Designed miniproteins, single chains, continued (3). Designs and how they scored, part 40

Each design is a single chain, and the fold is of that chain. pLDDT is the mean over its residues in the fold that is shown.

## One batch from the design tools (miniprotein)

Design m9367
Fold by ESMFold2-Fast:
Structure m9367 (fold): chain A 62 residues (1-62)
Amino acid sequence: GLESKVEKLASLIKLSAAEASQALEALAKYLKESNQTIADKLLTAPDALIKKAMEVGLKLLK
């Protein structure tokens, strides 16, 4: 599910699962302006786009 993708991508960008979850929550707030739910976007997106999305979420947290 989404949780296993979060863990996998967190390891690639050297984030803990907790930090990755916080980054995704920040991104969820940002993407609420979109017509799709964040879960649908993240589940169907290529890993490269999800990684960039997590980086944007992390930037919103910091």
Scores: mean pLDDT 58

Design m9368
Fold by ESMFold2-Fast:
Structure m9368 (fold): chain A 90 residues (1-90)
Amino acid sequence: SVAEAMRAAAQAVVELAPKDPSLSPEVAAQLAALAARAVAALEAGDYEAALAHLREAAELLLEAQGLSPAEREALLAELDAGLAEARAAL
């Protein structure tokens, strides 16, 4: 299911972000915290909160990659479309 896939992806971020050498420790910790909140929200059945936490994590990751504001906005628009499809499937 979409919820199971989202939970698996969020759990992977909790486990892998602190081990990613391309991320600063501060960014890695914030990504792991947001992903952990998404997992908790999914387990509580709060899909809107889960999607919001995942979007915030994606925003942080794109900013950490040094993308321009225009590039971040374009990628976030694609993410928002994907999140809308996920929301419809939950």
Scores: mean pLDDT 79

Design m9369
Fold by ESMFold2-Fast:
Structure m9369 (fold): chain A 83 residues (1-83)
Amino acid sequence: GAAEAAQRRATAEAVLERIRQLREEHAEEIEQAKRAKNISLEQQVLLDLVQLGEWIEEALATGKNLALVERQAETVMGLLEMQ
């Protein structure tokens, strides 16, 4: 319903903000990972989170794939809150 849609959007926005904070904290590591031929698992996770952030931002701006991106963000938020 509308309340569930609003909650999913709020979750997607919260995940985007957390990814933005991680991008600022790990900006140098992200740049190194982008330029490296071989990347660690931790560097791959950072790159995957940055890409997820870009997908969430585009989906929120355009409405394209919004429901799919909101569901993915909900899953990621659950994992982040368990840490």
Scores: mean pLDDT 75

Design m9370
Fold by ESMFold2-Fast:
Structure m9370 (fold): chain A 88 residues (1-88)
Amino acid sequence: DIEELASLLGVSVEDAKKIIEYYKEGKTEEAAKIIVESIEKSNDLSEEEKKEIFERLTKVLRKGIEEGKSFFEIAEEVREELFKFQKK
């Protein structure tokens, strides 16, 4: 369910659709960029924090693809990385 995924990540449904599409295409950096941009809209993130989130998300997404997992199967791991920077 795309609506549940969007809520889980704290992103819009439209952004969730784009993230899933890029992930299916193996475009892990593009998917990570959308996630970071979405989080940035709601949080005052430093440039260092944005870079760290991007690098961590890219690693999680790449591992998911290498393991043959759908984005829905790795969504909880993505959420945990985001929560480290959303609690302020």
Scores: mean pLDDT 79

Design m9371
Fold by ESMFold2-Fast:
Structure m9371 (fold): chain A 101 residues (1-101)
Amino acid sequence: MQKENDALLDDLFDRLVGEEGVEIAKMFSDEALAELVRAFAERLSSAEGMEKIAKIIKAGYQAGHTKGAEEGAKAAKEIASKGSDAEKSIEIIEKTMEEVR
């Protein structure tokens, strides 16, 4: 389904990163949000990609999905650790989690 849903995943990613992010995040469970963050992190392991993923994690936290946001952040950091900008990518995620308190 990944290849057939690429356009839908790209649209969902843009909406979660944008102004509707919190509203969209409210539609998901903690588990579903964590899996979405993992899927996006696997596609976007760069520091620039992780900045956008950090916005999704923040939206999830603001939507009341603290557990999903924390599990998603952990998954994103694990995936980022294997990418080209591992240290910078991990720092972006950690700073975002610190900011959402």
Scores: mean pLDDT 78

Design m9372
Fold by ESMFold2-Fast:
Structure m9372 (fold): chain A 86 residues (1-86)
Amino acid sequence: GLSEEEKESIVQEAISLYEENKDYFMENIKKEREVNGLPPLPEEELERQTVIFCVELVCKRRGVDPNSDEAQEIRREVMKKLGLNI
């Protein structure tokens, strides 16, 4: 399993990735949904989907399964620190 220090490191990297690239990732998610004929997401849900995407990227980069319980804990912590509802 991941140590608490490793989890905290992943959380910080995911937050940085989100803050630096938020507008770009949100725009890409919007475009993907439009191409697939899906309705637009509320802003809060679009922000949540973007956090999930950022956590998945960081987890994959670090060899962590993005579908693991540990990745779910990381997603919750990132959302909490960004003031988003889980």
Scores: mean pLDDT 84

Design m9373
Fold by ESMFold2-Fast:
Structure m9373 (fold): chain A 65 residues (1-65)
Amino acid sequence: SSAAIERVKRIARELSRLFAQYEQSTDPAEKAALVERIKELIADIGRYNPATAAGLAERLAKLEA
């Protein structure tokens, strides 16, 4: 449905902002909170597209390394 597509686009935009904030942050506590929020949004996308969620989770894992 168009509503599901619109929701996924909104979540994707929020994820882009959170990834950028993570890369710019030097505070370990802030980074930990951002990782938790990113994981929640990846899980949300996973309800609509599990393959996209898996790719995003892999991106997050590489960023944490």
Scores: mean pLDDT 85

Design m9374
Fold by ESMFold2-Fast:
Structure m9374 (fold): chain A 72 residues (1-72)
Amino acid sequence: SAELEQTKAGFRLLAIETELILTDPKVREIADKAKSSAERRDAILAWAKASKDPEVQALAKEMEEDLAIIES
């Protein structure tokens, strides 16, 4: 169902955000400065999209795909 897919996408987004925060101190700093969960997500996604690391760019793509499911 659409509701189940949106819920699963939400958990995947949280997992990716957590992974990036735990692996890079710069992402932790960005997360800590955010005033809301939405601001934190947007800031982490913007950082990941600007990365030259193909693995980080792949995670950014997964975040965008999961966000599109939630917004559908």
Scores: mean pLDDT 84

Design m9375
Fold by ESMFold2-Fast:
Structure m9375 (fold): chain A 100 residues (1-100)
Amino acid sequence: MPTKEEQLKALQEAYIKSLEIIDENRDKLTDEEYNIVVEIVNEMFRVMYESILNGKSLEEAVEQAEALAKSLIEEKKLSEESKKVVEEVIAVVRATAQKL
């Protein structure tokens, strides 16, 4: 199993890549949609960070973050464009977990 430090470094790298994805898609989103996407992504990374600190694997943390993101997409009735951005972030997070 990767060390806690290695998992946290991977999570930090995934967070930076997620911010780049949001920035690349900024012109496709309204200000309201942008704020909702940022809040969902921040909540995903908060849950993953706390899960790793509590001794869970990165894979388990990613599964929890995906479930949360899908729930928030449905609850907040995200537009198709906002949903695509969140799905791209989920893909980056999954890929990061698979490389460890």
Scores: mean pLDDT 85

Design m9376
Fold by ESMFold2-Fast:
Structure m9376 (fold): chain A 88 residues (1-88)
Amino acid sequence: SDLIAGEYYIQLARYYLKQGKYDEAIKFAEMAIKSYENAIKKDPNNKLAWEGLARAYRVLAEVYEKKGDTEKAEIWRQKADEAYKKAL
């Protein structure tokens, strides 16, 4: 299941983020994004997939903020907000 895979990858991304392993956190956040994008392609009205995508984007924003990349952090925050609007 793309939703289960996405959630698993978010958990891994947050685990590595907590450890300060930012490259691993980015890798798993991007895998979560891909899993939720695949779920959305199968069903564009899947609100859980849009919510999951928003959460994955927020993890990426948090990683870039901790790396000092404020510009990338803001881009991913905006993408998260847009995805959340589609989950409503």
Scores: mean pLDDT 90

Design m9377
Fold by ESMFold2-Fast:
Order: C-alpha cells, then sequence, then structure tokens
Structure m9377 (fold): chain A 62 residues (1-62)
C-alpha cells in the first residue's frame, strides 16, 4: 500500500545520504580503509537498486 511505499522511500533516501557521506570522506582515509569503504559503498548502491525495484513493483500494484 501507499504507507509501505513511503517507508521504502525514506529508507532509500537514508541509504543515498550514507553513500554520499561515505564518498565524501573517502579521500581522507588510508588506502586500506579506502578499499574497505569502496566495497561498503558498492554494497549500499546494490541495496539502493533493490529498493528502487521494490518501490517500482509496489507502485505498479497501487
Amino acid sequence: GQKEIVKLEVIYNMLKISVETSEYILPNLSKDKQDQMKRIIKDLKEKIKELEKEIEELRKKS
């Protein structure tokens, strides 16, 4: 329903902010920490894609 879509959109925006913040701090980290953070950012971006697909499917049912 609409309430579930709104909840997922909030989570989506929070994850996007997390990616942006992580990318912003990336140049200030050591090489090892940069590589670790790049993996985390990649995982978060994959989660964002999953949420976008879920939101789209829910909107089609509404």
Scores: mean pLDDT 83

Design m9378
Fold by ESMFold2-Fast:
Structure m9378 (fold): chain A 81 residues (1-81)
Amino acid sequence: MTRTLVLEGRFAAREVRGLLVAYEGGKTQVFEVPAEVVEESADATLHRVVAETPDAASEKAALGLRPETLAVGPATVRTEE
């Protein structure tokens, strides 16, 4: 079942990409998603990444992503639906 994956937090663009690459390397899954830049600061940019997960396994793996460990502030990963 397809779900919407939402990743939100304050990251440098490199860190958002790093999360996706690290997740890919750890879980052998790739999330080809656009990143929306909604706010910038001196050290971080607020990102909101939205993508559809193709199946329940991908959804659960995505929820295992720990964005809060790389964000400069609160960060979340969740699915909508």
Scores: mean pLDDT 51

Design m9379
Fold by ESMFold2-Fast:
Structure m9379 (fold): chain A 69 residues (1-69)
Amino acid sequence: KRASVEEIEAALRQLAADMRAAGHSGEAVATYLRRLVDWILANDSSLSPEEKAAIRAVAERLAAELLAE
């Protein structure tokens, strides 16, 4: 069963917070999150174009927040 976009955003935010707490730089976390999302989207053919766009937008927003710190 696929997660909602909101559940994916919450999971990515928690992962980013955990990685930052572990001492990873914002750039490293942003790179990891982008690669993780790209891998998920490449391996899931059940997602609609709108769902894929929403998930990419979440990853892009989180990466921008991390790089703006």
Scores: mean pLDDT 77

Design m9380
Fold by ESMFold2-Fast:
Formats: structure tokens, C-alpha cells, sequence
Structure m9380 (fold): chain A 92 residues (1-92)
């Protein structure tokens, strides 16, 4: 079983770059092997941070990253939606 780990990066109202983490959740939905859509909340967006980038990682029970994807964030009050293309780690 894989856990989905979500991390956001963004800018505060005073121009400071920050990173935040979302809540980890069990990866229940496989739309395709290569794409995944996440819709949820990041606390940092509710705190007035403009979230610009969201990273999703699928990790196993021992913390190994199996897939990672990064997407631009769509900021709406109370909801963040991002679509990811997931690739194996070490693709830089």
C-alpha cells in the first residue's frame, strides 16, 4: 500500500518564499499509471500564502518514494486542485 504525500511551495503576502506540507492520505484511486488529480486543502493557502507549486509523492511503508510529480497549483478558498504526471524518482 502506498501513501500519498503532498507538499506545497508558495509566497507569503510580504514576498517570502515558504514550504508547507499537506495531510498524507492513502492512495486509493488510480486513474492511470502516469497521472493523478488531487483536490484538497493545504493549510498554508488558508493562511494567506499564494501556493504556486504542489508536489505529490507516493511512498511505501518504509518511506521509499516510488513516484513523484509536480504541478502548478490552482488556488481557491478552501480548495487546492492539481493534476500530476507521476514519474519514478531520479528523473531530473
Amino acid sequence: TLLARITGTGTTADGKEVEGVGEDFEFEKQTTPSTFTYSGRLTMADEGVTVTTVTLQLVDANGNIHYTGTSEATNRPGTLTSTFTLTQPTTT
Scores: mean pLDDT 61

Design m9381
Fold by ESMFold2-Fast:
Structure m9381 (fold): chain A 81 residues (1-81)
Amino acid sequence: SEAGEALDQLLKIAQEAIKLAEKNPELQKELLDEYSQVLGDIVLSSVEKAREIAAKGAEEFEKKKQEIEKKLEEEEKKKLE
């Protein structure tokens, strides 16, 4: 289903963002909490809206992933790389 495909994409990008935050337990917890909130919104929505919510959630997690990557680059700069 289209909703299932959107949910799979949301899970995939959320996992990638959480994995990038592996050395920051507080950030990992924040990302897990955000993922849980998105899933809650999906469960409380209609089937038609579930896809839209999942897609928007995936977009937000992609943005979070980019922010984590920038922070990792900043840490590498402190090591003179």
Scores: mean pLDDT 81

Design m9382
Fold by ESMFold2-Fast:
Structure m9382 (fold): chain A 99 residues (1-99)
Amino acid sequence: EEEKKKAIEEAKKNIQEAKDSIDTGRSYLADRKAQADAATPEEAARLLHQAREFVGKQVGLADKYAEKAKSVPELKEEADKIQGDANALRTEADAAVAA
């Protein structure tokens, strides 16, 4: 019981770290997109490539934390959803560069 409670608390901490990484990546992408809209085409491309690289790192961190949380059955569904959200963010960043 106590070991299970500790495992659940650690998994919840990993879920929160994953969510924070996604939020950080999403915020950065939004900021760089706004800057790109006001920039020259060359500068816009540079800003969006920078955003894609940063989002890639944040998505990688989110996937890592979510995988750790999956070891706890009670948090598997939430961890799966977070990995889906991370993949969607990566897809959005890739689309921004491909425009």
Scores: mean pLDDT 85

Design m9383
Fold by ESMFold2-Fast:
Structure m9383 (fold): chain A 55 residues (1-55)
Amino acid sequence: SAAEEAIIAAARAEAARLEAEAGVPYQDMSDEERRRVHQRVLGLYMARLRELDAA
């Protein structure tokens, strides 16, 4: 759906923001940094899906 596509776009934007904040691209991050990014992006994605389901 358009709403799900918007959530995916927001998750990608958050990943890009975290890369900018870290000062290194995802592929140059440590395993711990990559896990942290993954957890934050997944958390945002899941929260947005719950909001969509509640609306």
Scores: mean pLDDT 79

Design m9384
Fold by ESMFold2-Fast:
Structure m9384 (fold): chain A 96 residues (1-96)
Amino acid sequence: GLKETAKNVKEMLSKPEGQELVERMDELQERIAQLLQQAQQLQQQGKTEEAQKLYDAADQAQLLISEAMHYLYVDKDLEKAKELLEKAEKVVEEAE
């Protein structure tokens, strides 16, 4: 429930490892925003296939971040959250 999620967020953010994962997620979300801006520019240039590749990568990375947040805040599984975040980072890196 919302109360349990709020308590878990406070608990995980009190841990150095939890703070590091959240900071990495925030940095990755900024990179995803940059990919979406590049995709929009490519689409405006008529490069629809190249734009779609960046949209697909951004969508996949956002899904992996969402899953990582679930493991971090619901399951309190730092190791699984880190694994999913590393996969999201790789998706973004390969699209750049």
Scores: mean pLDDT 85

Design m9385
Fold by ESMFold2-Fast:
Structure m9385 (fold): chain A 61 residues (1-61)
Amino acid sequence: SLEEELEKREEEIVEETRERLREIKANADESKPTQVTAEELRVVGEGVDRILELRRRAREE
């Protein structure tokens, strides 16, 4: 069903985002925590945008 397909796609996006966050943390400069957080927020924002787009399409159709 569409609902099952959307759930699977959301999980895939979450997994991809977590991997990117792991990479950021591996290269983190602990002396600049705000900069690290800002970079993490950018990656999360990208993932969230994709999930919201999927949900918007499902809700409208």
Scores: mean pLDDT 80

Design m9386
Fold by ESMFold2-Fast:
Parts: C-alpha cells; structure tokens; sequence
Structure m9386 (fold): chain A 81 residues (1-81)
C-alpha cells in the first residue's frame, strides 16, 4: 500500500524535474524554479513514506500539501499561455 504511494510520488517528482530541465534549456528559469520546488516537495513526501511513517493519515496530509504546490505550478503555467 505505502509502496504504491511512494512510487506515485517519485513518478510525479521525476516528471516535474523533466519539465524543469526543458524550461531551463529554453531560458525560462522562473518557470523551471517553480517546477523544481514541486518536484522537491514530492521527493520529501516519498522519503517520509519510505522511512515508515507510523500513521497513514499523516502521510496523506504531506501528500496533500505537495498537491497544493503542484496546483500552484499548473496555475502559473496557464497564466503564461
């Protein structure tokens, strides 16, 4: 169960890092920084889950916080389109 949550968070973090690299290559460092922060938050969540947090509810709260960062990144992208 927790292993699935870790893998999901890691996949999302890698995806955001890939997006950040693409924007950095295009010289859009501001957007790249936002994506990097989102990826870092997801990686911290995955690390916490791997360390065996005793309560799933606390883990879900951390994931929810990471989701809010992703929502902010998505909004920033739309404002530039």
Amino acid sequence: MREEEVKLAEKLAEHLREQARLYEEQGKYEIAELFRKGAEALREVAEAIRRGEPIKEETLKILEEAQKVLDELAEAMRSLA
Scores: mean pLDDT 69

Design m9387
Fold by ESMFold2-Fast:
Structure m9387 (fold): chain A 99 residues (1-99)
Amino acid sequence: VPPSPEEARRLLEELLETFPDTVRRLEREGASPEERLRAMHSLGSALGALERIATGLPVEEAARRAVERVRRRHELTPEELEALERGALEGARFAAEQL
């Protein structure tokens, strides 16, 4: 069962708040570029799904909002941005199909 819109908003805010710490942890652990891109995709998927549940916006709009929330908090490489965008779109689609 998906979280309520209120719960999704809280989870989204928590995930966004911890995003810089997650990136720093990956750097400290010496994660490979491929591992970092997989992490960006996974984070994007969670953020996109939560944004869709919280807002009810169309898939592409929810994905764009999720990505923009991350961009306001952290500078992304082009490769990280692409992985995050792909993840967010997939997550938002998944949430839309479940609701």
Scores: mean pLDDT 83

Design m9388
Fold by ESMFold2-Fast:
Structure m9388 (fold): chain A 84 residues (1-84)
Amino acid sequence: MEAEKEKEERARREAEERVREYLLEKGLVTEEEAEKMSFVELVRLAFREDPELTIAILEEVAKDSLEAAILLSLARMELAVDKL
């Protein structure tokens, strides 16, 4: 179904843009580096700096993106381990 695929791609892209914007604002990546990084790599870097913000971004798009939902689950597990 075309609409579901487009919705998933848009959700993933929106999360990717938000994470990239955060990393650029913090000076953690250059624009060139951000373009070469995958969504997973961007999320991993953002999570190291601000796990709560990264989880919030992923939660917003997880309903429409399976990739974001998987990353959200992993991020929540990693944050829970840090509390042990």
Scores: mean pLDDT 79

Design m9389
Fold by ESMFold2-Fast:
Structure m9389 (fold): chain A 97 residues (1-97)
Amino acid sequence: PLEPTDPELRRILRPDPRLQAVLEEAGRTGDTWTLQEILQALGTWAVQKGLLDPENEDLVDLSGTPLGELFGVDEFRLSDVDGIAERILRHATVVPS
């Protein structure tokens, strides 16, 4: 997993509309996000939607969700920060700081 001080976590991103809709459901508005903020928002979104496996809080069921359709996966692990970050970067534009 990426360290909180990693430069990559500070990348400012403009999410594509489909990803932006998921992030806004997590309770924050705005058209620019750091990668760290997106990762935190996706965790919050998963909890709010009741998608966490009750026996494994690291496992998120994305089957039938807009995020699962966007990422092309049925599940992910919250500890798989690198894998989630790679998927985020495919659906967001990097904004120069």
Scores: mean pLDDT 76

Design m9390
Fold by ESMFold2-Fast:
Structure m9390 (fold): chain A 82 residues (1-82)
Amino acid sequence: SAELEKRIEELRKRAEELTEKIIELNKRQVELYRELKTAAPEDVPKLQKEIAEISDEITKLSIELRKVRQEIKALEKELAEG
């Protein structure tokens, strides 16, 4: 149905947005790890906190992406069978 196809398209766009955000956060985390290697001892706790916060955000977005991908699969199955 047109409604199912539209919902699948919307979810695919959401999956792309989540994937791009995860890639961006991973790149930022790599940059922070690079900074950590040359950081003064007093700056280390702040960098470690920022890395931890980014890691938590990546985890949350990855869980959402998994749920979105599962919904896409379910709707694609419904579209193929109905």
Scores: mean pLDDT 90

Design m9391
Fold by ESMFold2-Fast:
Structure m9391 (fold): chain A 61 residues (1-61)
Amino acid sequence: MDPVDEVAVAVLLSVGKSHASRGDLQGVKDSIEQLKKLPDSPYREQAIKELEELLKKAEKE
């Protein structure tokens, strides 16, 4: 994976987690959509899954 794309995934994951910690579910969804626009990689897929799990926890709690 290109290092620039890897940094972009890390930044979006951090932003998404920050939104989740504030209860901003729309911000988490926006971060997932931005991640999906990046090139496909194991790191991108893991980041998307982590944010999707945070959304599911918020929906179930």
Scores: mean pLDDT 79

Design m9392
Fold by ESMFold2-Fast:
Structure m9392 (fold): chain A 72 residues (1-72)
Amino acid sequence: MPVFLTEEEREEILRRVREALRKLNVSPAVETMLLDALRRSSPEEQRKIEELLEKEKYDEVIQMLLDIWASR
């Protein structure tokens, strides 16, 4: 069952991912690709990304976004 996310929570997740990617010096092209994958992800996937961000598991966040991008 899909989880519930508010618009504010979704925008906060997007901002946190973008900030993490910039801090890691990810190229603008890769950043755009990963953020597009995040916007197309399910609420359940966005909740998992939020949990990984809270745990500062940025490598796992990037891997999950790459998997989402590659699945389409």
Scores: mean pLDDT 78

Design m9393
Fold by ESMFold2-Fast:
Structure m9393 (fold): chain A 60 residues (1-60)
Amino acid sequence: SNAEVAKTLGISQRNASALINALKELSPEASKEEIEKGLLEYGPSYSPEEMEEMVREMTG
């Protein structure tokens, strides 16, 4: 659910999708659902600005 991740992290759905895909490439053994759960659990500890920076760093 890219929309739920985006809303929780305060970023765009496009950036949420890009972040999930980048994390999936780094951890092929983890399911997309596991990655989404991790972002929902730990992502709120970061500000929306910090999450936008992370997306830029991971996607170029």
Scores: mean pLDDT 78

Design m9394
Fold by ESMFold2-Fast:
Structure m9394 (fold): chain A 81 residues (1-81)
Amino acid sequence: SAAEEEAAFGALMERAQALMEEFLARARTASPEERRRLAAETLARLDALLAEARARLSPEQVATFEAVVAVLRAELEAVVA
């Protein structure tokens, strides 16, 4: 249902935000090598959320979530550069 899709969208967005917040907190005091490892792990977890989004959400919600994930990927890449 539309209500279930909207609830799933909200939950996936909250999970993506939580992953990024955890990454940034851990990366703040990490070595460059550890930041790269943490970024790779976080990117894998974001990919898993994107797969869930594609399975559960409308095409419009998937497009929005993909755009958010792309921004988060860019932020992760900037932290490890």
Scores: mean pLDDT 88

Design m9395
Fold by ESMFold2-Fast:
Structure m9395 (fold): chain A 99 residues (1-99)
Amino acid sequence: MAEERKRLMEEAKPFAEEVLKKTGLLERLEEAHKRPLPLEELEELSRAFLEALKPYAEATKSENKEEVNKILAAAEYVGAKLAQMSIEEMAEQIARELA
């Protein structure tokens, strides 16, 4: 169960990166990781990536369950990265206030 989900996420990682590169979002995501971005921009990147996945999801909607699962795993992978960046930004703000 959890092991299969991890496998799907690892299989989806190259696909997620390919979609990010084709849409120009990869550079913005890498920039967000290197310097703090507002939470609003991180949410915008998440929405833009999900929108980029819609054509793939519709193309596979009723024909291939494995392909649909791969697309969902790609969305989870990018979402987890953006969530982690948001947590890191909050931690940095707290550290700055305490310093």
Scores: mean pLDDT 66

Design m9396
Fold by ESMFold2-Fast:
Structure m9396 (fold): chain A 98 residues (1-98)
Amino acid sequence: SLIRLMIALLRDLAAQLEALREEAEKEGKLSEEELKKLEALAERAREQAKRLEELRDAPEEVRREVLEEAGKVYAEAAKEVFSSVIDRALKRNKERVE
């Protein structure tokens, strides 16, 4: 169940990163470098989900290592989503005070 949960979470997070990238690109509020970071993290999340699917029936030790790697990618992607939302909120607050 942990592997299926992680696959679902990684796919959901990749979709959230893609949505944030599209919104940020449309609003012109992120640099090209920041947009590329969101795209790269979404792709890494999708790659980890695919790897988990391919190794679902692998020996327990291999599944453990893949889950640990997937967990690291998930944490990095989740932090980027959170950071992007905070940075946008802080920028809007600065514009209101000026």
Scores: mean pLDDT 77

Design m9397
Fold by ESMFold2-Fast:
Structure m9397 (fold): chain A 72 residues (1-72)
Amino acid sequence: EEEIINALKDFFGDKFVSSENKAGEIVIKVTEDTDLNAAAEKLKELGAQSVTVTPKQAVGVYNNKLILVIPV
């Protein structure tokens, strides 16, 4: 879980805002102008399953946790 969070921090760079690692979910907050389709492809590359993109977030499942990329 720390490994995927660090990979996403590196991927988003200046667009990374914050991360929260909770018991059931990992929340990655990014800038409003972040390409959520690119975020979803990165989640798939990092091993997340059931990856879905909506206008509001990219979401997947990683090690039985939800992982969410949310623009703020």
Scores: mean pLDDT 81

Design m9398
Fold by ESMFold2-Fast:
Structure m9398 (fold): chain A 100 residues (1-100)
Amino acid sequence: MSEEELRKELAELEEEIRKYIKTDKEKTKELVERFMELVREALERKLSPEEFATMGYMIAREISAVDPEFAKEFIEELIELLEEHGYEESKKKLEQDYKR
């Protein structure tokens, strides 16, 4: 997958998560799992960790309006991924933004 295709798929996943979060929890979970898979691929390829942290925060905000527990699990997993790949600044920003 090209970097452009990766960004396009992530943007499409964000829109789909927003669409399904209020109507289909199982579908939302599948979309979030796909988002995490693509973020992991992007971090392995050393692509834009700050951009993905920002997208993750936006997704978590949408989820937290409907399911705060699921949003917390999602953000904790994203923070763990950023930490695992050494992106301390992106991790710190995500923790700070979400806790407010």
Scores: mean pLDDT 77

Design m9399
Fold by ESMFold2-Fast:
Structure m9399 (fold): chain A 68 residues (1-68)
Amino acid sequence: SGIEKFLEKLGEELLKKKSTTLSREEVLKILEETELPEEVREAIVELTEKNEELSAGEILNAIGEGLL
């Protein structure tokens, strides 16, 4: 699933960076590399417009919002 692949890449980047957050640019790059439902993609993009750094929790919340 596109969401599963997105979360896998997100986790890999967090571990590589040894950080609890990813930059806007890093999140947008993962988003371009994965296929997500349009509503989920839009929710994550909106989150990146409001925040320079994003936690895994904030991104998971945006995915949940896009699925509702």
Scores: mean pLDDT 81

Design m9400
Fold by ESMFold2-Fast:
Structure m9400 (fold): chain A 78 residues (1-78)
Amino acid sequence: DKVIEYLEKGKRAAEEGNFEEALKYFEKAKEEAKTIPDDTVRATALAGAEVAERLAKEGNGEGAARAAEATIEALRAL
């Protein structure tokens, strides 16, 4: 799943303080999420990636990583 892959890469970048890389991957996760046919999966992926992106823009690497991880767990549970 490309969405989960991009969220994992964004999470790792955010943990390392590489906010440019984190934002790049969260944006890619959002673009891939838009192509998901299931409304619940798509909404979950988009909302989570948007929260992670916002926290990364604020320089909150720990918050961005936690948001990405929570989204990955939610997507795996669906």
Scores: mean pLDDT 87

Design m9401
Fold by ESMFold2-Fast:
Structure m9401 (fold): chain A 79 residues (1-79)
Amino acid sequence: MEEKVNELIEKANRLIELADRLLAKGQTDLLPAVIDSLRKVKKEMEELKKEATPEQMAKLDEVISRLNETIARLEAALA
């Protein structure tokens, strides 16, 4: 469980960093694919919360919040 939590958090952080780099470079054509990847990681985290301890849920909720903020920023850039 803890290994899966850490793996998903690391994956989420890498995708957020990639999203920020693409936005900085004006590479908006790649953003839809990144949004899809962010949404998939969010869904995996939400499923993992069902089996998580309260401590693990808190960590997942923090990252889910960051994913939601990043998705919203990317969607705004495409509007």
Scores: mean pLDDT 83

